# Ledger of designs, part 98: designed miniproteins, single chains, continued (4)

Each design is a single chain, and the fold is of that chain. pLDDT is the mean over its residues in the fold that is shown.

## One batch from the design tools (miniprotein)

Design m15615
Fold by ESMFold2-Fast:
Structure m15615 (fold): chain A 96 residues (1-96)
Amino acid sequence: MEEERKKEEEKLYEEMLKKIEESLEKKLKELEEKIEEAKKNKDEEKIKELEKKRELEEEVAEGMRLIVEGVRRTIELRETKTPEEIEKIREELRKR
């Protein structure tokens, strides 16, 4: 009961985390290429600006990962009632 739904939800969270990582890798690669171009042009101010943008993108990705984990933990807490707790609820309902 609900095992298929739980499996689909786990897959969705893994997909979200994967998309966050793929998006970060793409952005970091683009920034790294721009940093190398700025180094060739000896534009020291542009290098510093691009390095700050890289750090900001890493922080944004971390924030998004924490949101996804927070949602996952919330669902896990709702579903991690032990079989013993579920059985107690069933027994309380049967006593009426």
Scores: mean pLDDT 74

Design m15616
Fold by ESMFold2-Fast:
Structure m15616 (fold): chain A 85 residues (1-85)
Amino acid sequence: SSEKRKLLLRLIALKLRIIGIVEEARLRKDPRLEEIEKLAKEGLKLIDEAFKYLDKGDIEKAKKLLKEAEKILEKMEELLAESRE
């Protein structure tokens, strides 16, 4: 199904972006690294749950978890941006 494929690709992209922000924060020795890592752990857990629901065919639960993980990513991006002078 196109919806399942779209959600799968969005979840993969979101996971890679979260990992990328953590690695950027580590490389920079960012003062917000610990907070960013805590948010990343929460976001990655939501993504793993979304993959499980998507595998079971529960599209609506997968979409809800994706939206929650996207909010975590947005907060991580804001924290990283605050460290850019």
Scores: mean pLDDT 87

Design m15617
Fold by ESMFold2-Fast:
Structure m15617 (fold): chain A 64 residues (1-64)
Amino acid sequence: SIDEEKKKLLTLSDEETIAAIVKLAQTLPPDEQRKLLELYNDLVLAGKSKEEIIDEVSKYLKSI
């Protein structure tokens, strides 16, 4: 489930977290993949914490 994935991401290093999000994005249709990666990039550029990024990504995945 998305909640289980969120818990796993919180235990990973920053590098492992970015790799996991990219890998997850690759399992989505092209439009959803682009939106997820754009969301991730925007949050990183805004200086959001790892916890905030994971929360927003999880929220997006639940909205699909």
Scores: mean pLDDT 78

Design m15618
Fold by ESMFold2-Fast:
Structure m15618 (fold): chain A 80 residues (1-80)
Amino acid sequence: SLEERIKLAKEAVDIVFEIADKNNASQEEEFDLLSLVSRAIQVLTPEQLKEFVERLKKMLDEGASLDEVKAEIERFIAEA
């Protein structure tokens, strides 16, 4: 549903902001990360979006770097 898609999109954005904050991201790095997340939200199916959010949560918990997170988002987009 559109409601579930919006919920997952908000969760993805919130997690990405937390990752950016924990990595002391610059404004440019934060904008790049948000742009990639926006692209992922637009191209992923609802099922893929759920997997995407779960993966981002795991990366946040594991203390992943900005480069690792960007690479993973790009992988999800490429495999969509």
Scores: mean pLDDT 86

Design m15619
Fold by ESMFold2-Fast:
Structure m15619 (fold): chain A 70 residues (1-70)
Amino acid sequence: MATFEQLDKAGELAAEAYRKALTAQSDEEIDRIVEEYVKKAVELGVDENIARSAVRTAALHARDKRQAAA
């Protein structure tokens, strides 16, 4: 199970990924953002599956918001 510290770090990185993904112009760019922030989270000791779940969910929400505005 993730520690509260790992969940806090994952949440902060997910929020950053969300803000960056709001400016993304392609699905490829969103995938790059997800991989960038998952890598950062893993380097900080967050479990990869937890990091990927949090970051990907945030990035997909940003993508959906961007597509709804088009």
Scores: mean pLDDT 78

Design m15620
Fold by ESMFold2-Fast:
Structure m15620 (fold): chain A 73 residues (1-73)
Amino acid sequence: SLEKELIEEIKKVDKEAENLTPEQRRSLVRQAIADALLKIGEEIDRVIQELKKEGKPFTKENFDEALKKLEEE
């Protein structure tokens, strides 16, 4: 059962969390955020590669223009 597996994982995390300092918990949360950003980074890397092709710096204006071009493609 998926519900039982989720409860077991929550219990494991809860048990580990009980032994973690607030600083260690912050590091764990930051790792999870970093992993999520890496996933998003693959999509953003496509935009960055287009900017590199054009020899443009990584600015908001250049990102907006690259996104518009990708939307037209």
Scores: mean pLDDT 64

Design m15621
Fold by ESMFold2-Fast:
Structure m15621 (fold): chain A 120 residues (1-120)
Amino acid sequence: SVLESISEGNYDKAIEEADKILAKDPNNASAWFLKGLAYLKLGDYEKAIEYFDKAIELYEKEGDKLGLALSLAYKAEAYLKLGDYEEAAKLAQRALELYPNLGRAREILERALEELKRRE
């Protein structure tokens, strides 16, 4: 599965598997999310953001609050990695408003706010 390929560190295989799912169902929000996650792990933050945006759009349409919150949190991580701390903090805060117990979103928000305080 896409998630198994990601957990094994086989990000190229994860992308190929996600692309096969998306070729059959371009509205599969989880496949867009996992493709974004694979690109995030590869360090391609701009592509990760593009694919997380597609996942966000679909999860929001579906009313999947957890999928939306996770997609926002990992999009925030991509912005944090790009040095856009203001956007990272904004997205992480949105994720926490939807799902307050998302430790990943809390960690990203804290790191982004720390960097903003240092850079003013």
Scores: mean pLDDT 90

Design m15622
Fold by ESMFold2-Fast:
Structure m15622 (fold): chain A 61 residues (1-61)
Amino acid sequence: MTPLEQAVLELLAREGPMTEEEIARKLGVSRSTVRRAIDRLEAKGFVVRDEEGRYAPAPPP
């Protein structure tokens, strides 16, 4: 896992579900950078997107 992917997961675990824009603002990176990290985390099953477009850590199996 990259340092950015880890930072996204820790942010979502600490502050609750949020959009790509909110994650980008909190981490001080572009939305494109967040999108790449989220795409990788979703592919691994580590995050889920809700119906409002917010991302959260995936529940444990």
Scores: mean pLDDT 80

Design m15623
Fold by ESMFold2-Fast:
Structure m15623 (fold): chain A 105 residues (1-105)
Amino acid sequence: SKLYPGDLFKLTDEQLEQLKNLDIPGSKYTAEDYIKTYGKEVIELYQKAIDLTLEIKKMKNPPKSLLKELAELYRELSELYKKLGLEDLSKVFEKQAKKIEELLK
C-alpha cells in the first residue's frame, strides 16, 4: 500500500523521512498559476507536519502546545488541499486534525 498522509503517526521514522523527501501531494497536480500560488506553501506546511510528527513520536509525554501546533498545521493543509481541488486529501487532514484535537482534553 502507498504511504497514507493521514496515518503519519503509524508510519516508521524511515517512512516519514522518505515521505518528507518525496513529491508533496498538490505541488504538481493543479493548473500552473495555482501551483505557483500555493505549491510552495503546501510543501512547507507538509514538511513542517512531518518534522513535528517525528519530534512528537520521540516523546513519552508530548506537551499539549506541540499537539495543538500539529493540529493547526493539519487544518491549514486541509484548507490548502480544498483550494487545490484535492477534496480527499483535504478530508484526510481534517480527520487527522480532529483526532489530535481529541487528545487535547
Scores: mean pLDDT 67

Design m15624
Fold by ESMFold2-Fast:
Structure m15624 (fold): chain A 82 residues (1-82)
Amino acid sequence: MEEIAEKAKELSERAIELGMEVLRETPEDDHEGLLRAIGAVLRAIGDEIDAELLIKQGKYEEALKKAEEGLRYVEEVAREVL
């Protein structure tokens, strides 16, 4: 169970890091891309908070799923924007 919680934390941190990288690397003239990147960062932060709350409640599998979904969303935005 602790290993699942640690994995969820790692995935959430990766999602936020990737989102910030996408935001930093999006061209300044790609206004739509910048807005999507900002949205991805905010979504990743929200998903990280939700995962931490689930871990606090002992819902480790739900926390892992939430973290995985968050990372996938940011990866999809990165693929479409970059």
Scores: mean pLDDT 82

Design m15625
Fold by ESMFold2-Fast:
Structure m15625 (fold): chain A 107 residues (1-107)
Amino acid sequence: SDEVVDALIKLLSHKDPEVRRAAARALGEIGDVRAVEPLIKILLDENEKSVGVRVAALEALGVIGDVRAIDALKKVAFEEKSEYVRNYALSVLGALLYKKKYGKLPK
């Protein structure tokens, strides 16, 4: 599935926000840690105007559960203009901080 993950990472830069959203969700479902840095990049991209794409990236980072996302989630929780996206970032941040302390995601 290396080719599938690489193709989905490329689709995170697609011109259509619906394609970017679908790619982020698929990367989350696959759970491959190679998607972590690309998902952080799109989440922090000030040119990414789609709330749906940012939410999909947050959900994917939460499902993958890689603690490398903690600093990016703190930044989004503090700086994000959308209250909905901020609240999502706080939820994912809580789950990853739990994993960092206990070695597993909360049930």
Scores: mean pLDDT 87

Design m15626
Fold by ESMFold2-Fast:
Structure m15626 (fold): chain A 65 residues (1-65)
Amino acid sequence: SDEEEAYLLALSLEQNPSEESMENAVENLIKELGEEKTKKILELALKLSKNPKVKELLEKALEKL
């Protein structure tokens, strides 16, 4: 589900909060699910995340889509 993918993305970014990790995650999600679904997953991850650093990475990624 999109919510489950969003939760896993947020957890992964909390463990390794970097631009590189974010870019790799976006590239993989676009390849597997397409740009529209990736955008939804990033928006859900932004709502689920409580970590300011992770939120910043997600917001920047959404700006580039």
Scores: mean pLDDT 85

Design m15627
Fold by ESMFold2-Fast:
Structure m15627 (fold): chain A 67 residues (1-67)
Amino acid sequence: GPLSPLELEKAVAILYLATGLAAARSRGDEETAKVYREGIDKVNAAKSPEEVRKIVEETKKRIDELE
């Protein structure tokens, strides 16, 4: 059967964050890569779709602060 709403939200979030992580690593940007890794860890631990969305928003804000 399909993923639960929480698992689907996690899958989408992880795909987004993992793409950013791969891009940061490919250019040697270890500071940005660390922020994406921490975001992925938090998403994996999240207990609700709302928490997943807040983690992604917080991670994007942290990345913006590095730009």
Scores: mean pLDDT 88

Design m15628
Fold by ESMFold2-Fast:
Structure m15628 (fold): chain A 69 residues (1-69)
Amino acid sequence: SALVAEGNAHLAKGQAAYAAGDYAGAAAHYAKAIAAYLRALRENPDDEEVRKNLIEAMKNLEEAISKLP
């Protein structure tokens, strides 16, 4: 799915931004990953892997936000 690929790409970019100390950039990428995964789940609600990646992106977003000034 193109939506799953988009979500995975943003999750990876968010993790790279977080590792570089760009917490605002990480949060923006995690938010885009969440949006893509939610759209993917709307098309296939039984996609367990997408659901797990969504939860990971949400947790990573919370961590990135906690690092903002």
Scores: mean pLDDT 90

Design m15629
Fold by ESMFold2-Fast:
Structure m15629 (fold): chain A 90 residues (1-90)
Amino acid sequence: MEGGERAARAGGEGGKEAGKLGGHNGAIGAAALAIGGAGAYADARAGLGPEAAAATARAGGEGGAAAAGGEGGEAARRGGREAAEAALAG
């Protein structure tokens, strides 16, 4: 539970940065990152393990980066990586 909640929080924080930097594209990136964080939380709750949660968080960050582009995209990718690290930390 703790790892999933930390992943969701890190995803949300990365989403805020992506939104701030990317405007409309940043908002799309933030949404993708938030979905990845929520997925990581769901994976943790389902007992799929921290590796599955981390993979979901990274996928959300990469999707957000592709959607946002530029600095917003980099913020989304960073948020996804931090969310994945949080999921692995438990």
Scores: mean pLDDT 64

Design m15630
Fold by ESMFold2-Fast:
Structure m15630 (fold): chain A 73 residues (1-73)
Amino acid sequence: SEREMAIMYTVMSIILSGEIFDALLQGNKEVAKKLEELQKETVEQFKKAKSLKELKEIMKKTLKEVEKLKKEM
């Protein structure tokens, strides 16, 4: 549903912003920059998503990339 897509978009934005904040708090500017680029890419992909399934796949991919970047902290 449109409501479910909006909720997923909002949650994803909160998660990414929180991870950027955490990286900056730890003094890791390089990881913060990579997370900002990931956030921009994810927003663009969400705008192009045509289904809840596609949106879920984008979200899963983004979360895996976040976990990889967190290991650099």
Scores: mean pLDDT 82

Design m15631
Fold by ESMFold2-Fast:
Formats: C-alpha cells, sequence, structure tokens
Structure m15631 (fold): chain A 106 residues (1-106)
C-alpha cells in the first residue's frame, strides 16, 4: 500500500490530538501494522533460510551457488518491499540484504 507509511507517520505524529480523528487513525494504523508485521515475518523467514543455504554452499566451496541463493533472496525481499513499502519493512529489507551480502562476500 503506497500510502501506508504516510498514514503510520501521521498516527505517530498526532497520537492524542482530536479524539474522533485519533480513533479513526488508530483503527487504520492497526490494519497497516498487521500487514507490516506479516511482511516482517516473511522477511525474517526468507533471511533465515537464505543464510543457512548460503553457509552450506560456502562450506562446500560453491561460491556460484551461494551467489545464486543470495540473488534469489534479494528478489524475494524486494517483492515484499513492493507489496508493503512501509519504513519498517524497508529497514528490515535493507538490513537483510546487507547481512546476506556480507555473508556471500566473506
Amino acid sequence: DPLSDKIRELVKKHPSSDPELREKLVKLGREIREKMEEALDRISDISTEAIEKIKEALKKGNLEEAREIYERAVEELEKILKEDPSPAVKAAVEKAKEGLEELVNK
């Protein structure tokens, strides 16, 4: 949702302004949060699986296989970011990509 991050920022900025507006924003924020939490769980699962597979490929001396696993994981992470471009999801994707890149380049 291309507006989810803007709505989250608005809820964070005005948590106690107008009681009626706050209630509507809190409800909208819960829906955005649930979608974000689902995306974060998917990022964690992809990262964990990719790390294990890359480590196994590196242990076998197969640098090409390790790189292919890395590239596939990055594509899956970028797909999640396109589905939920929230700041938290973007930060999680960037952290996961950095960790995977460091692992493959060692």
Scores: mean pLDDT 78

Design m15632
Fold by ESMFold2-Fast:
Structure m15632 (fold): chain A 58 residues (1-58)
Amino acid sequence: MEEVKKLLEEAERLEKEGVRALVEQDDIATAQALGKRAQELAKEAVELAKKQGIEVKI
């Protein structure tokens, strides 16, 4: 559970960082890279949770 929570928190952090890079700095490349990484971490968290038999809200 702790590992899943950490992955989800990191994914949320990266999504927010990407949005800020886009909105505040108009840095599309950084926003896209951070968004993609966040999505990958969220998928890993869901897969790990399923492996452990835990339901995760994403």
Scores: mean pLDDT 76

Design m15633
Fold by ESMFold2-Fast:
Formats: structure tokens, C-alpha cells, sequence
Structure m15633 (fold): chain A 74 residues (1-74)
């Protein structure tokens, strides 16, 4: 279900930002960011067009969140 995928991805993005705000090590935040982006790219290759659409939207949001996490840790 595309909506469940969206909710799960939104939770992962929020976790990434919370880790950065809590002062987690940059290496840990970078690993979480890389894992999230790899998963999202995989989902954009899904045969389910609804899942693919959600993944494309969430990939944009994940990139924005990654940039924000980098700013928090700077």
C-alpha cells in the first residue's frame, strides 16, 4: 500500500532529523541518510505506479531533510 510506504518513509525522515538535532555523530547520520536514499531509489523502480509516485515525492523530501541535517551538524 503506497500510503503505508509514505508513512514509513516520513517516520524515517523525521528520525534522521531528530538524530541530527540530538547531536548524533556525523558518520551515523550519514549512514542513515545513505540507507534511506538507497531504499528510495529502489522504490522508484517499483512496478507499482502508486508506490513509484510516492517514492519520487519522498526522495525529494529526503534530499531536503539530508541537506537540513548537514546544516544542523555544521
Amino acid sequence: MAEEVRKELEEEIEELLEMARAGAPASVVAAKEAALLIRLVGLTLSEDEEVRRVAEEMLKRAKEAAAEADRILA
Scores: mean pLDDT 81

Design m15634
Fold by ESMFold2-Fast:
Structure m15634 (fold): chain A 55 residues (1-55)
Amino acid sequence: SMEEKIAQVERDYTLEANKAVVAARDAGKSEEDIMAIMKKLQEEKEKELKKLKES
């Protein structure tokens, strides 16, 4: 179902965001850099969700 596809996209991006944040913190990136990474991933997630809802 579309609900299952949306839930899967949300889970995949949440997992990727968590991994990216942990990696960035381990690399000593600033809070500003971490926020930029999170914003980029959220925008990519929103784009994927929009495509699913419009299909």
Scores: mean pLDDT 83

Design m15635
Fold by ESMFold2-Fast:
Structure m15635 (fold): chain A 60 residues (1-60)
Amino acid sequence: SAGEAAGKAGRAAAEGNDEEARRWAEIATQLGGVDPERLAELVLAGRGDGAAGLASGGAA
């Protein structure tokens, strides 16, 4: 499902794997209803928000 692909894209982006995130975004687009650029922007924006909290974890 498009939602499942979007979830995987978000997970990949959180792990810092932009290539995986883009790949899942393309799959979500193929299912129809989600724009790949918009999906990529959303998952990357989420990674930005999380980065502020994770920065306090040091080398974690």
Scores: mean pLDDT 63

Design m15636
Fold by ESMFold2-Fast:
Structure m15636 (fold): chain A 60 residues (1-60)
Amino acid sequence: KPSSEELLAFAEEIIKELLAEGKSEEEAIAEATKRLMEEFGLSPATARLVAVLALARLKR
């Protein structure tokens, strides 16, 4: 069972990589949401919330 910290760390790595490639924050959130759903079976709403929180943590 993945912890909340494992989910956030996974999303943070995806978002960091995409932002470094020049993708927008919206594109990074969309891709992280998709990968969280595929890898961990999260609902779209939960996956998007995790991706948004991960981006917020990276900007602090």
Scores: mean pLDDT 84

Design m15637
Fold by ESMFold2-Fast:
Structure m15637 (fold): chain A 92 residues (1-92)
Amino acid sequence: SFEVVKKLVDENNQQLSKAGIDARYSVEQINGSIVVFFQLGDELDIDVLGSDDALIEQLQQQYPNAKVYTYESEEQLLKVLQTRTTYLLSSS
């Protein structure tokens, strides 16, 4: 659910902030799809739950330098968010 992803995003942001890392997540629901934006300095990763080709194309056009990733399940998305954050925390 959006609420589950939002909770993890908020927890990850709190950990990154406490560690002094210039990185932040945000989460939106766009056309019924959960979309997570991860900003690390000038770099942007966009994580999309689902396979809405029109939304993916729109995001790539709007953010041409972003890396756009798609996930088939909420479990896969949550694992990616946890792994990315853990990697950054361990690299500080």
Scores: mean pLDDT 87

Design m15638
Fold by ESMFold2-Fast:
Structure m15638 (fold): chain A 77 residues (1-77)
Amino acid sequence: MEPEAVKRAKAKDLSAVPALQLGLTDPNPETRKLAAESLGLIGDRRAVPALERLAAEDPDPEVRAAARKALEQIAAK
């Protein structure tokens, strides 16, 4: 089992992940792009389904590119 200190650090990333996943549905494309980039840097595989939807369905090509890049970063780990 994970030490309590490690679990607490992971909980900070975990609380950021739901907020960032909400950011992927923001009406502002800059917010969606930043959320995708941040999820890629965190590298949490739980974000993969949300990023795959964004990469396939987003009307903004920069947001799609950011989601695709995030998926590549997660897959490289």
Scores: mean pLDDT 71

Design m15639
Fold by ESMFold2-Fast:
Structure m15639 (fold): chain A 66 residues (1-66)
Amino acid sequence: MSEEEIKKEAGELLPHMSPEEFERVVALALALNEAKRAGDEEKVKEYKEKLQELIEEVKRRLEERK
């Protein structure tokens, strides 16, 4: 999934996130931006994967509650 797709999905899910989920998204997004600024490609990949996993977990939780 592209970074743009991840950001769009996160934005769409934001009103449905718990405060804990929101905090994790913010923390990972900040870490991703810091890694990009530092040129740390390994951490960029790691944080993108973690952010994508978190978004998928939120989506799964919301789907199960419908």
Scores: mean pLDDT 77

Design m15640
Fold by ESMFold2-Fast:
Structure m15640 (fold): chain A 86 residues (1-86)
Amino acid sequence: MKVIITFENMTDEQINQYKKYAEELKKKGYDVEITLDGDKLTITIGNVSVSQMIGEVLRAIGLGLEGDEVKIKIEGDTLTIHIKFK
C-alpha cells in the first residue's frame, strides 16, 4: 500500500517538522520520497502498513478539526491526503 501526502501553504517551521517526520518513517523501513516546491511539500510513502495508513488519516483529520483544509481519498492501494494550512 502507498500513501501520498501533499501539504500546501507551509511555514519554514512546518516544512522542517514534516521533513523530520519523513526521516523517522525512513528509519522505520518505509520507502519515503520527499518533494519540496516552495511552500508545498509532498511526501510519498511506500510499503505502508494498515496501522500507519490509519495513523496518517487520523493525523489529517486532526489538522482539519484545527481549521486546516483537508481532503482524503482512497483509490485501490493508494491513500492520498491533501492538506492546506490556514
Scores: mean pLDDT 81

Design m15641
Fold by ESMFold2-Fast:
Structure m15641 (fold): chain A 94 residues (1-94)
Amino acid sequence: AALLTEGARLLGEGNARYAAGDLEGALAAYEEAIRLLEAALAEDPDDAQAQLLLAQALANRADVYAALGDEERAAEDRARAEALRARAEALAAA
């Protein structure tokens, strides 16, 4: 779906901005990626690819939050990413 493709593109853009030290730009790209990937999961809750991409975007946003000193938001995103990875792995094993 277009949501997955665009979500993956924005995740890559966020990664590039984070690597360049643009924390604000990285956050904006990750937040948009998360929005699109959550919309993809709303359409297909069992889409393992959408779950894995959302988990990656959340984990990467958590790294940015930690770099900014926001340990609470970082912990929340890491916990959600871990839950999504576990769900995707369970679906792949079925």
Scores: mean pLDDT 87

Design m15642
Fold by ESMFold2-Fast:
Structure m15642 (fold): chain A 71 residues (1-71)
Amino acid sequence: GLKQELLETIGEILRLIGEKFDLELELERKLKEGTASEEEIKKIEKEIEEIEKKIKELKEKLKEIEEELDK
């Protein structure tokens, strides 16, 4: 049902937020150490951007589910 889809969608968003946080920590560490190549930095930034896009899509889905539950 919609309530199950709501909880599953929230769970997926939280998982992706965690993955993004880990990548942001790795990026910060690499920048502080100054040993990472520009290519490595760009790769992590791209992975963060891809996760942000997925989170945005899931948040839109979450809003649609919440609107259906309010009907």
Scores: mean pLDDT 84

Design m15643
Fold by ESMFold2-Fast:
Structure m15643 (fold): chain A 76 residues (1-76)
Amino acid sequence: MLEELEEEARKLIKEAEEAAEKEKDKEKKQKAISKIVAAKILLVAGRIHEERGDLETAKEDLERAIELAREAIELA
């Protein structure tokens, strides 16, 4: 489960970065980039919590990273 969430988060972050790169509107691009950065931070936090055995917090962090990456894709 956590491995699948991490893979989905990584995939969506990559898709969000590609969408943001193609965005011509500066304001939308900046908002998308902000959400991508937050998603990347949560992906790292999720991995750290998983390594510490805090599986519940790791799941919450990864699910939040996925949500933010999806929002970034919608903005761009």
Scores: mean pLDDT 86

Design m15644
Fold by ESMFold2-Fast:
Structure m15644 (fold): chain A 57 residues (1-57)
Amino acid sequence: SLLEEIRKALEEYRTALEKGDVEKAKQIFERIDELLKRYEELLKPPPAPPVTLQPVS
């Protein structure tokens, strides 16, 4: 869902810019930055995500 959140945030950001809502665009931009940082951390380990369902803890 992290990619979905990023995609949704990007769409919201684009919409805010089209409407000229600078304040909203800034908020969304910050959200995107946080999501991207989370995604980058997920990719830090070597690529090899097995098809495994594991509980978060």
Scores: mean pLDDT 74

Design m15645
Fold by ESMFold2-Fast:
Structure m15645 (fold): chain A 61 residues (1-61)
Amino acid sequence: MEKEILAALGRMYRELGRRFAEQGDLEAAVEYYRKAAELFEKAGDAESAAEARALAEEVAA
């Protein structure tokens, strides 16, 4: 239950990060991807957390 809510929030923040990246707002994109990674870590989803961190690093470069 709790982990499911955290994972859903993680997906939502990941989607927001993607939209900001597409709009050229790279600073906002990095923030939302980092927040998504934190939420996935709390949900116990290490793979999704790693993907979100990689997206934040890619956009920050």
Scores: mean pLDDT 83

Design m15647
Fold by ESMFold2-Fast:
Structure m15647 (fold): chain A 82 residues (1-82)
Amino acid sequence: MSKEELEAEVKKAMAILQVAVTLTTSPEEMRPALERALDFIASIEDPEKALEVAKRVAEIAETAKSAEELEEQIEALIKEAA
């Protein structure tokens, strides 16, 4: 494994960890939307894009006032990033 390959894997792991932490610290009713976000991030091959999406997911989770608002915002983000 090259240094560049290791850096890419570490960045993707950091993106996954960021969303996983957000998911585990969030209210139960918000978890389904965050699980969809985690699955989407895991499918992104570009590590930089995965990190950017993970950061946006964390920001949405912090600012969302309801599970419905979170689901709408996450769904919009997935459609935008796909």
Scores: mean pLDDT 80

Design m15648
Fold by ESMFold2-Fast:
Structure m15648 (fold): chain A 68 residues (1-68)
Amino acid sequence: VEEAFEKEKEAFIKAGEEALKKAVEAAKAGDVRRAAALATAAAILYAAAGDNEGAKKALEEVDKAIAE
């Protein structure tokens, strides 16, 4: 049962990484609304995986890209 949960956790982290990548791309393209939505999705996915530090860093990375 622990192993099944770890696999699910890995899936959440991968989904969060994809959402973060798209969020940064949207921010660089000037689509602030899309960037914010995707960054929030990435943060939620990282938090669901128990990676609160990853969630925080995802939001910081997108905020930095938007601030340019």
Scores: mean pLDDT 78

Design m15649
Fold by ESMFold2-Fast:
Structure m15649 (fold): chain A 82 residues (1-82)
Amino acid sequence: SPFDKGMEAFEKGNYEEAIKYFEEALKENPDNARAWYYLGLAYLQLGDYEKAIEYFEKARELRPSPLVDRALETARENLKAK
């Protein structure tokens, strides 16, 4: 699946490739909270903190969790440190 290919790229550190696959996964299922979460993580790794926050907020809207809350806190702190 596009999501599985995105995870493989993400685990290899190929964040731009991971983003393409997660975007494909979200076209197939926009309610995939896990795909929104990893899309946010990929942007966080690339230093795009504003996009990371946007996508983590979408993941949280679909499925609140302590994991997503911590990711949001991390992205917000990185944005302040610039």
Scores: mean pLDDT 88

